# Designed miniproteins, single chains, continued (5), part 71

Each design is a single chain, and the fold is of that chain. pLDDT is the mean over its residues in the fold that is shown.

## One batch from the design tools (miniprotein)

Design m18614
Fold by ESMFold2-Fast:
Structure m18614 (fold): chain A 61 residues (1-61)
Amino acid sequence: SALDELKAEIERLIEELKRRFPEDPEAQRLVEGARKALASDDLVIMQNALREMRELIERLE
């Protein structure tokens, strides 16, 4: 389902941020926020977490 795909993408980006930017404070904050978003099961909150993580990756590259 689209929801399962969204959750999988969020989990993938969490692992990418942890692997590539383990010591970045903003990355650590967004990873923690994304874990809370996954726990909320709220579509809007999860979509916002996904967007914020993507934007940070683009900014740090």
Scores: mean pLDDT 89

Design m18615
Fold by ESMFold2-Fast:
Structure m18615 (fold): chain A 79 residues (1-79)
Amino acid sequence: MEEGEKLYKQGVEAYKRGDYRTAAELFEKAAEVFKDKDPIKAVQAYNLAARAYLKAGDIEKAQEYFDKALEIMRELKKK
């Protein structure tokens, strides 16, 4: 729904201005909205959350969200 798209766009805007922590949290929320309705967008949002957490210096959260993206991507590849 439009809520996920709005959160994703806000995350991109935060990332562009260097607010990496805020960007990561927004991408995380967008991914949670997308995961049941648009898993491809959820993968994209989790990967962006992970990269934003890396930029913010939160390696543990970055790994967590990379793993979430990988899990959804594996489901998509099941043919």
Scores: mean pLDDT 83

Design m18616
Fold by ESMFold2-Fast:
Structure m18616 (fold): chain A 80 residues (1-80)
Amino acid sequence: MSADERLSAAIREATKLIEKAIEYEKQGKHDEAKKLFDEAVELITRALRDELGYPEDEARELATKIANLLKNVVEEKKKA
């Protein structure tokens, strides 16, 4: 698997975690939602660091921005 393939896989898995986090948030399970969102950020951070060579601090900052963008996209897809 190439670096691009691994990064794409990480983004797909992070998106699934974020979708589940939004569902828990709607159920009032805020602690579980935050845990899943943090797992998504960590997954993206590791992919950026390990596959693209970003420093840890820059990878975490970018991963947080990417995760928030994914959350916004997922929220737009969920009608109710």
Scores: mean pLDDT 81

Design m18617
Fold by ESMFold2-Fast:
Structure m18617 (fold): chain A 77 residues (1-77)
Amino acid sequence: MEELDRALAEFSRAVAEGLRLAEQHPGPLGKEIRRRVMELGEKATEAALKGDPEKVREIVSEARRFVEEARQRLEAL
């Protein structure tokens, strides 16, 4: 349970960063970022309900990678 709580806290931080990027860039890419973050949130919730902290950590890694890729795409514009 403690490991799951930590993974969910890490996920919440990644979500907050992604949503911040979406708010700073209120265009088509910002809308895509918000949509993707919501999709990852659904997967993280499902993994948490199954009591799978490893799966939540995988989703956190995916979310952080997505946010970094989104930042790079915004810098390329």
Scores: mean pLDDT 78

Design m18618
Fold by ESMFold2-Fast:
Structure m18618 (fold): chain A 87 residues (1-87)
Amino acid sequence: AKKEANKAKEKIEEAGDLVAKDESVSEEKKEEINEEITKALEALDKGDYEKAIEYAEKALKLAEEAGNEEAAKKLREAIEYLKKAKE
């Protein structure tokens, strides 16, 4: 569980960095994505894997809408690690 949670955290943080560096994404959309990423990381720190999955899925949808496929891929990987952390 802890190992998978740490991997999820890594992937969520990587997704945030990819969005922050993407000049094609508006500042408003970056703020929306970063809000959901921050909530996912806060839920993860509390051990609330269900809430972490919920917020990561919201961040994923926003990243896909923004067209950042690399960030979306990292968020999908994070969600899989969070699901394993719950098992």
Scores: mean pLDDT 86

Design m18619
Fold by ESMFold2-Fast:
Structure m18619 (fold): chain A 82 residues (1-82)
Amino acid sequence: LEEEIERLRKRVEELVEEARRANEAGRLEEALRLLLEAARVGKELVRAMLEAGKLSEEEAEAGLAHLEALEAAARAQLAALA
């Protein structure tokens, strides 16, 4: 589980950095898709950390709610792109 948490954490960081670079390059649709993937992996990370006792239930609920809001925002932006 600890190795899984480290892999998930690293993947979220990589996806966020790739999204930032895509956005700077004007590839907005790619950036939004990468952010959606980051949020999805982030939810898995939060659940894994809760299972490992690294997060309280309150912290996990807050983290999941925040990631769900980010996913909704990114999906709405993607839907608005021509």
Scores: mean pLDDT 84

Design m18620
Fold by ESMFold2-Fast:
Structure m18620 (fold): chain A 72 residues (1-72)
Amino acid sequence: MLGREAVEAAREAAKAWLAGDEKAALEHLGRALEAVRRGLEEARAAGDEKALEETLEAAREADAILEAARAA
């Protein structure tokens, strides 16, 4: 599920950022953003409101993880 991939990628980005590995952090951030983009495209193509809502919820969770890491 792309929403889970986005959250997992965000967690890896946060871990890399906190470890001072900016290259790895940006790479994982890119993966998180791509997973959200694909999830939104697939939900829209299918007309699946549940999948759209789940993808947006995963995007918000990913954003919260990244904001927490940036604030630390």
Scores: mean pLDDT 81

Design m18621
Fold by ESMFold2-Fast:
Structure m18621 (fold): chain A 66 residues (1-66)
Amino acid sequence: MTDEELEKLFKEIDKDGDGKISKEELKKFLKEKGINPSEETINLYMVGDVVDFENFKKILTWIEQQ
């Protein structure tokens, strides 16, 4: 995916527009795409209970390599 496509996806998930998505929103998104990484893997990209855009790009890059 391009950075522009990733930004569009992030904004679709981040309905509140605060630049952060919750762990639950991330898990729902990944499940809808047919991707179900472990809790351990998701937690590596969390900042507290949220994912910012930089960590969102990192987890999506990791998924592309699977």
Scores: mean pLDDT 75

Design m18622
Fold by ESMFold2-Fast:
Structure m18622 (fold): chain A 56 residues (1-56)
Amino acid sequence: STFERLKEEIERLVREGDAEGAEALLVRAVASGEITPEQAAELAKEYRALLKEKGL
């Protein structure tokens, strides 16, 4: 699904240290209507948790 693909891509970008890329992808996906605001909030929560673990 689009949501699963975006989740995996965001997780990859964060693990690679590309926090800006992960954020930009999430914003773009919401703006284009590919995911709901609810799904975006879920991904943002996971994204912030990963950044915190990496000290970013």
Scores: mean pLDDT 77

Design m18623
Fold by ESMFold2-Fast:
Structure m18623 (fold): chain A 80 residues (1-80)
Amino acid sequence: MEELRKKIIDELFPKILELVREVAPELDDASRRRISRQVAEWLVSTIPASRLKTIDVDKYFEANKETIVARIRRLAAELA
């Protein structure tokens, strides 16, 4: 279970990092990476354990994109 969660986080991280660059361009690289990790870990925590092995990561990312953007904006504002 831990291994599957880490694999999904690693797949989501570059997608979320790119989105953080678009949504919060004012942040430095360290802050962008920190937010991207936090958001990826949060998103994976919303996946039921029973679905971890069968989930389409790309489809799940796109389906939750608006919620991901809202969370990025909130975390970026907390750093300002």
Scores: mean pLDDT 83

Design m18624
Fold by ESMFold2-Fast:
Structure m18624 (fold): chain A 83 residues (1-83)
Amino acid sequence: MEEAIKLVKEILDVVFENKNLTPEQLARVIGYVIGLIGALLEGNFEEARKLAEDIQKLVEESGADPETIEKVRELVKKLEEAL
């Protein structure tokens, strides 16, 4: 649990450091992260995986830098493996 929450924080840190995301796209990521934390706390790992994938897809489709996309992909993979 604590490791999964740390990975979610690392995803947020990477996303917030990227200046290519619009405020609307950033708000959507925050919404997914809130849902992801809720799913993790409830032990709903199926929903948690889905929300992590939704975050990754949004970042990939947002026009973020390739380095940001790769970091998010790695963190999402680590999160899914920790579940």
Scores: mean pLDDT 79

Design m18625
Fold by ESMFold2-Fast:
Structure m18625 (fold): chain A 66 residues (1-66)
Amino acid sequence: SVAELGKAFRELTELAREMKEKGKSDEEIRKEILERAKELGIELTDEQVELILKGRGDLAGTSLIL
């Protein structure tokens, strides 16, 4: 459902934030986001990955509705 997708994007955004706080590179964060999304059965576009990296995962989730 759309609500489940929004929840997943929020979790991915929090993961990215925590990894940045731990000093992980953008490359490492992208890899982890893609792996977690794959485990959740979702495919991410380049723009969605970028939004998650910038802490705007709610916007990435919302863009899937429209």
Scores: mean pLDDT 74

Design m18626
Fold by ESMFold2-Fast:
Structure m18626 (fold): chain A 95 residues (1-95)
Amino acid sequence: SDADMRDFFTQVVNTFSSDDIMQAAQILDQDLTDTINDARANNVDQSIINQIQQLRNDVQQMIADVRAGNVSVDQARSRYVDLQVQYVSIRRQRT
């Protein structure tokens, strides 16, 4: 369930510093970029590609907010968890 996935990711990030969250978010941005390129190459439905693109925009906004110092580390952890849960949900639709 999304709740179980949220609990899992929350445990993963609970020890993460702001720098750890930034690194994790940048890895997620790269993974989403690779996933979009793979999806386009394999003629995946445009609706799924659009959902991944929107998620990538949200990741990039989070990176910008953290870099600007506009969010606390707890807010950054929570936002990263939300983004990961959304990504898992989208990937389940594709498979």
Scores: mean pLDDT 86

Design m18627
Fold by ESMFold2-Fast:
Structure m18627 (fold): chain A 55 residues (1-55)
Amino acid sequence: SEIDKAVEEAKKVFSDEEVERIRKLIQDYLSKNTLFSRERARRLLDAIREAVKEA
């Protein structure tokens, strides 16, 4: 999934503990299933991708 790919990319720049926190945060946003929480998940995924590009 797109989330799993972003989490794998995050492992390149973040520690395993931080990656687990990121995954839980994204899952929490998606489980709430509101427009607001889905938007926050999307922005977090975009931020991870940008951080990986900078690394």
Scores: mean pLDDT 73

Design m18628
Fold by ESMFold2-Fast:
Structure m18628 (fold): chain A 84 residues (1-84)
Amino acid sequence: TRAEAEAILAAAAPEAQARLDAGDEGGALRVAIDALLEAGRVAGVGEEAERLAARALAALDAGDLEAAARYGLELHGVVLRALA
């Protein structure tokens, strides 16, 4: 449900923020992408969420933070639209 997806995102926010505060931008993005993927599965857009999360994580593993953030934003948009 929308409430379940929002709870997943809310639970991940403190961990993502802690990594940003530590200067770990890549770790923060990984936490956010993992949470968005789970929220997308709960929202019924699991296939699209998995596709975008895989691209974001591959970019992150390659050290391409810009590409990882771009795919993460696309994933966020997909999840938000599914919850509307």
Scores: mean pLDDT 85

Design m18629
Fold by ESMFold2-Fast:
Structure m18629 (fold): chain A 74 residues (1-74)
Amino acid sequence: MDQTAQQMAQGLQALGEDVTVDQMRQVLKEVDNVVAGKMSLEEGLAKLKDPIMQTIFRTMVHGRRVAAEERARA
């Protein structure tokens, strides 16, 4: 989890985005909450003010849902 947050923050910084590892770690935690049904996608998006961060959030939720479906099939 932490290494993923670091890699994503570094990738965004390389694209000129001013994001920290801690911000990415928080985003990943909120993504997990949405996938677990503890929070709606709309609530997670409402916490994000940056359109780029909202796009990343949607993409991560989709990816986590796909991974969860694959795990359920195992």
Scores: mean pLDDT 74

Design m18630
Fold by ESMFold2-Fast:
Structure m18630 (fold): chain A 65 residues (1-65)
Amino acid sequence: SLIERIREAAEKAKEMGLDELANELETVAQSLEIARKNGDTSAVERLEQRARELLKKAEEAIKKV
């Protein structure tokens, strides 16, 4: 569900021309998916926190348009 939310936010950011933010969101989603598959709990925790920070930034940027 978190990865799904990140990818949805990336799509919306891209539609708005926020390509850098969209790329950051996609990169975090991909890294988090890999970390989860590998069972890297430490990486998962770090990436989930980063993802939540980027999601907040994306939601704030989207709301201002």
Scores: mean pLDDT 81

Design m18631
Fold by ESMFold2-Fast:
Structure m18631 (fold): chain A 73 residues (1-73)
Amino acid sequence: KQEAIDKTVEAMRALSKGDLETARKLAEEALKIDPNNLAAQSALKAVEYEERGDKVKAANYFTAAGLLVVAER
């Protein structure tokens, strides 16, 4: 559980730097540890929408991931 949250935080940091490849890898690793982790699922969706250039949906999922990370800590 905590390891998945920590990986999700790392993914969000990579995404905020524009490192989409690292962000995707870290979000996928978080989901491998805990497939039901909503924060990790939201972080991966944020990466996917950022890759598509959908800035609004990417921001919405990034915000959701951040709120879920805080709620689980």
Scores: mean pLDDT 82

Design m18632
Fold by ESMFold2-Fast:
Structure m18632 (fold): chain A 68 residues (1-68)
Amino acid sequence: MDLEEAERIAEEGKKLVENSDLSPEVKEQILKGFDYLLSQVRAAKDEAEREAALRQLKLFYENVKSRF
């Protein structure tokens, strides 16, 4: 269920960013980051690539959360 977990993390992260007081430009860049990382999970060819992509998405999400 790595894809379902990745989609949940990306959705939660995007909601945090959209509800923040960040400038529209910064919001756009972070939202693109979530879209890119989610696309990497979706494009993974095997389980190891999917796990690696999911770990990168989780790290990005934690970094975004730490800014609030």
Scores: mean pLDDT 82

Design m18633
Fold by ESMFold2-Fast:
Structure m18633 (fold): chain A 73 residues (1-73)
Amino acid sequence: MAAEEEELRKLAKEETDKVIKEYKEASARYTPFQAEGAFIGATLKAVSQMAKKGPEGAKIALELNEEARAAIK
């Protein structure tokens, strides 16, 4: 149970890191509005993928959505 939750958080952390990387690349090449759009799209995709893992995945996805949002400020 705890180990399974750790694996879900690890996967979500990897997805969050990808979202942040994609945002940084977009913000260097595109307008701030387009970079924000890319971040939102990537974040929603990551959250959706984690939510498919079940209720635990959905809860972790919501927490990591907040973490990713904070990280780009």
Scores: mean pLDDT 71

Design m18635
Fold by ESMFold2-Fast:
Structure m18635 (fold): chain A 67 residues (1-67)
Amino acid sequence: VEKLIQLLQHPDFLVRYEAARILGKIGDERAIEPLRLVSEDESEHQSVREEASIALGIIDIKKAIGF
């Protein structure tokens, strides 16, 4: 998980996109804040922000509902 979180800062936006997608699938709470920052970054590529937002939503719902 930690290495995937680091990849959210990679210079290649496709690498950041894949990191966000995989973090969402893993559902680890440690990714919540990093994904939130990426989704709110107006200078980030739109596709990466959208993927981070989707991933964050999945993790947040899972943790909030307790499943």
Scores: mean pLDDT 76

Design m18636
Fold by ESMFold2-Fast:
Structure m18636 (fold): chain A 99 residues (1-99)
Amino acid sequence: MEKKKEIIERLKKQAPHLSELFDDPELAERIYEATKGDKRVIDELATLLNTRALSREQVEAILDAIKGKTVEERLKILQEILDSPASTEEEFLEAIKKV
């Protein structure tokens, strides 16, 4: 399991355009809680963040969707979000809420 600082540093490297969001201590704590330091979940989340220009609201919705789930459930949720054909911010947020 990775430490909170290591997780945040990794996500900042994968999604530098969201670096300012990851400097928020509250969001950093939510990310740690959502991943629980699991490398597979961190890897999938990093991929998702790097493939889309996500807003803070979308990032927070993703973190809420995977909170309290098993590693396998979190991976399936992240993959479902990645595979979403949503083209608008509204459609993508709806896709996140349906997982």
Scores: mean pLDDT 73

Design m18637
Fold by ESMFold2-Fast:
Structure m18637 (fold): chain A 73 residues (1-73)
Amino acid sequence: PKELLQEALKHVAEADRAEARGDYEAAITHYQRAIKLVEEAKKKNPSLKEEFDKFIAELQARIDRLRARLAAA
């Protein structure tokens, strides 16, 4: 579970850097990978379900915002 969360955080960092460059498609891809890793960590550590659900929701909100920016050109 710890290794999955660490890998997820690496993808969040890559997404943040891509977003800072205006590369919204790369940022979305990295946030999606982070969500998959957090979902796996959640399955292996049910006691942290609320924390992981909150983190997934935050990452999904970031994806939704970036998708809106892409749609606006």
Scores: mean pLDDT 84

Design m18638
Fold by ESMFold2-Fast:
Structure m18638 (fold): chain A 63 residues (1-63)
Amino acid sequence: MEEVIEEIAKETGVSPEHVRELLSEEDFERIRARVEAHPEIGPLTAAIAVLNEKGRDPDLLFE
């Protein structure tokens, strides 16, 4: 989980704290499951997909 947070923060340029506040524990579990099923997509792509499925704006990861 911590590795996922750090990777997303590094790719988006936001703080790891912002990522933790934006995404719930359930969201992180869904992201991890997607990355485990498809390792090539990476945590950021998985996070965008999870947010889109919930009807949330994935642009929040970049602001």
Scores: mean pLDDT 77

Design m18639
Fold by ESMFold2-Fast:
Structure m18639 (fold): chain A 71 residues (1-71)
Amino acid sequence: MEGIEEVEKKVKEAERLIERGKEEKDLELAKKALELAKEVLELGKLAKVPEFIERGEELVKRAEEAIKEIE
């Protein structure tokens, strides 16, 4: 399994991609953010770290909203 540091990097990357996707109306960036958000959620579930599960769920919702806003 990837370490906690890798999960933290994925969280930050997903947040950046959500912001950029919304600003640039770039559907590919928003979809990439959704993929990273889902990875964070899965890693959080596997590690049973509530903070990463909650952050992953938040990121998934934000990425889905960004995709909906762009489309």
Scores: mean pLDDT 80

Design m18640
Fold by ESMFold2-Fast:
Structure m18640 (fold): chain A 58 residues (1-58)
Amino acid sequence: SEALAYYNRGNERFKAGDYAGAVSDYSEALKLDPTNADAATNLHAALVQLEKLNLAAE
């Protein structure tokens, strides 16, 4: 599944600390499969981490 491929790549990027890349991949996974609750949860987690990094950059 293309949606599953995006979700799995998003997970690998999240684990690597690439939160911006993870957001992109989870967003595409949800566009292809809106019922993936894990992708929605992980997207929120990635957005929170990205916001924390942006705040720490000051």
Scores: mean pLDDT 85

Design m18641
Fold by ESMFold2-Fast:
Structure m18641 (fold): chain A 98 residues (1-98)
Amino acid sequence: EKKELEEKLLELRAEAVRLIVELSDSEERREIGRLATRIMELVEKYLNGEMSEEEYEKEIEEIREEAKEFDEESQEKIERLIELAKEIVELEKKLKEL
């Protein structure tokens, strides 16, 4: 149902915000936190039609490469955020079709 999708979307967005906060809690993590924030900026640009799917995928791959310069825990959190971003995009598209 539409309401269940809306509730799931809020849950995913809340998890994304929490990950961004966790990735921004120290000087070293402030740099990785900028990458996390950029992921959510890309989601909004893509959903607003300001970015093609190919451009979105390219930018996400660039973020993955930059994340390799950080510790394993930070890399795992960036990958989780990329997964959340993909789910958010799909749910937003489904909500527009309902």
Scores: mean pLDDT 82

Design m18642
Fold by ESMFold2-Fast:
Parts: structure tokens; C-alpha cells; sequence
Structure m18642 (fold): chain A 80 residues (1-80)
């Protein structure tokens, strides 16, 4: 289900964030938590939440000058 895919994406982002600088990690996780809270309140769909998380991850990876592989993984999940 889209919910289960979103939960897997969130878990993957939280684990990957541990490899980022403390500042980038804290900013990313705080914004992801806000998106998850909006989803849990029924304000956005699982797909909308994943799209917003994708944008945040892309921003974080660009700040750290890292490869976009995680963004590509999220894009694949959004096509299902």
C-alpha cells in the first residue's frame, strides 16, 4: 500500500540522515517529521508526503554534494 511504502521511505531517510552533517541532518529530520505529522492528521496523501520528502532529500544531498541515488529510489516508489 502507499502507506507502507511511505513508512519504508521515512525509515530509509532517517537511517541515511545519520550519514549527513549534524546541521543538515537536524534540518532534514525536523522537516520530514512535519510532513509525517501532516500525513497522520489526514491533511495530505501518502503520495503527496513522499513527493515532499523527495524534494527535501534532494536538497539535503545537494548541500552535502552527495549522489542522488536515494532520490531515484523515492521516484521509483512514486511510480507504483
Amino acid sequence: SDREILEQVVDSVREYAKTLSPETREELLARVDEIVERYERGEISPREAMEEIRELVEEALKKENKEMELVELIDDALEK
Scores: mean pLDDT 81

Design m18643
Fold by ESMFold2-Fast:
Structure m18643 (fold): chain A 70 residues (1-70)
Amino acid sequence: SRDEEILKEAEEHLEELKERALKENWSEEEVEKWIDLQIETLKEKGASEELIKKVEELAKKKLKEYLEQK
């Protein structure tokens, strides 16, 4: 489904973001701002509340991994 494809792409983008943030020494605030912008963009494009919640859960997991590896 479209939602499954969006979730897969979001997970891939969040993993790429984590790798880039680690390499470039991004602050926690910079990572959070990027995540917030992506979530806002999905909301503005009419993504469902359920899809937004799943993306937010993935983002929280990736942010935690970033903070643990930093």
Scores: mean pLDDT 79

Design m18644
Fold by ESMFold2-Fast:
Structure m18644 (fold): chain A 76 residues (1-76)
Amino acid sequence: SEVREKLEEFVEALKNGDDEKAREAAEKLREAFRKDPAAVLEELIKVTGNEGLALAAMAELQRILDGKLTGPLKKM
């Protein structure tokens, strides 16, 4: 799905510590996150293959969309 592709870009940016690319990917996900955050989490679990990493990525997505970028990005 289009959302899955954008989530893959987001997770890859988090793993690489690329804050600017992570922010760009997060903005592309803003509407999907606003409409159905549970579906976004389900897709993140599929993309990461790990529930803990998916929850961490979900938290960072929320922080970026709230205009907050924090140090946890570099821990993915």
Scores: mean pLDDT 77

Design m18645
Fold by ESMFold2-Fast:
Structure m18645 (fold): chain A 67 residues (1-67)
Amino acid sequence: MAKEELEAARELIEKAKEAADAGDKKKAVVLATAAAILVAAAAFEGAPEEEVEKLAKEIKEVAKYAD
């Protein structure tokens, strides 16, 4: 269900932020990419647009910090 995929994406985003804060850019990018895949899957399954956009924005910020 889309809710479980959004929850998993949130956990990966938090881990990606922790990796970015620790200076592990490669780990941050890998985790952010995994989160993006889960957000895309949730959107395909009809997750609320507001939640999808919010998580996509957080992923973009992590990716920008890591790159």
Scores: mean pLDDT 80

Design m18646
Fold by ESMFold2-Fast:
Structure m18646 (fold): chain A 93 residues (1-93)
Amino acid sequence: SAAERERREVVLVTASGIVGAGLGFEGHDEAAEHINEAVKAFLAGDYAAAIEHFEKALEVAPEEVQPLILEALAMAYERAGDLERAREYRERA
């Protein structure tokens, strides 16, 4: 479906953008680990687990990747049906 394709694209873009922003080069292993778990949960349709892991990633992520994590949180909240939280995170991104 279009929704499944959009979901996969957002996850792949977010993961690629985070890696491209230097997480793989600057030793931010803790942030990368949380992002990997969030991406796995998101792809499995477990948006609650994805949100928890993205929030943990946001706490330890460098400033250059925070906007990408905020976009991922907005998408996860939207998929979970929390449109108010989704809007909040989009405005922060």
Scores: mean pLDDT 72

Design m18647
Fold by ESMFold2-Fast:
Structure m18647 (fold): chain A 92 residues (1-92)
Amino acid sequence: MLEDPEARKRFEAEVYLGLALIMLGVAKIALENLKRKNADPELIKQVEELISKMEELIRKGEEALAAGDYETVKKYFEEVKKIHRELKKLLE
C-alpha cells in the first residue's frame, strides 16, 4: 500500500485515466476498421460521435487530475465506460 493517502488517490485517478485512454484507442481502431471496410455511413457517424464524447470526457478528466479532483476523474471514467459499452453494442 502507498503510505501517503493523497498519493494513493492520485495513483487510482491516473489508473482510471489510463483505462479511459485504452478504451478510446480501441474505439479509434474500430472506427478505422469500419472506414476501411466501407461500412454503413450512419454507423461510421455514430461511432465518430461516441469517440468525440470520449475525447471530451478524457480532456475534462485530465483537467480534474491536474486540479487534484480525483472524484471527478472517476466520474468521467464511469461516463467513458458507458460510452464504450454503447460502442460495443453498435458493433454487434
Scores: mean pLDDT 85

Design m18648
Fold by ESMFold2-Fast:
Structure m18648 (fold): chain A 66 residues (1-66)
Amino acid sequence: MSYEELLEEARRVLREEYKAQGMDISDEAIEERARRVAELMARDPSLSPREARELLEEEEAARLRA
């Protein structure tokens, strides 16, 4: 799967999940997060978009505390 395919998959999953959570996330914010999720999936092909999103959130939290 190419980076572009990973990015498209990340966009789809993130939009659906944020909608399910009732979050009013802008298209620009979804796009930014989708790019980071796609980068994580490119580095570790075993990660699903959901797992990559969770890992991204954990990494961001760790950075904030470091």
Scores: mean pLDDT 76

Design m18649
Fold by ESMFold2-Fast:
Structure m18649 (fold): chain A 111 residues (1-111)
Amino acid sequence: MSIEEEKLSEGKVAIRKTLEENRDASPEEQIRALAETFGEFLKSLVDDPSLSDEDIELIAAELAVFAISEARERGLDPDAVLAALEEVIKRELSEELAERILARVRHALAV
């Protein structure tokens, strides 16, 4: 398994665990917890010197799409989840990298 596949797998486990641990919380609290988990994961990617910006773009975009899909299956508003993840992406990453990630996420959600 590639380093990208390994990181993505770790992120997916963290997202599912966060949603399960917060299953009895309000929708707003579930979205906040999800965004916090996603932000910590993005920090771990940025702090890893073995990952290029291109690696971070692919991992972050795919994990964001996964998080929105998992949240939707649990009855959360996918637009509210996307907005929360967008704030985290813009906070943790450069403007250029954030724009590329969000373009990939929006394209994936449109198809």
Scores: mean pLDDT 86

Design m18650
Fold by ESMFold2-Fast:
Structure m18650 (fold): chain A 68 residues (1-68)
Amino acid sequence: PETGPSTKEQSGAVKGGRLVFEAGGDPEAIRAGSLAGRDGNWDLAKKLAEASKNKNEEELKKLIEEVK
């Protein structure tokens, strides 16, 4: 039977979203972190978490746009 994304991609999505969630990110930022983590883009996920922690709304918006 075909299942969804690979286990590695699923694990990355969880870790990326968790990074942003633990930083106090908004639901949209958490989703963006999850997408970055799924793609293995840890640099982007870390930047999203840092922007969320610092309440830097301008940087956060820019990073969310890069994930899309």
Scores: mean pLDDT 76

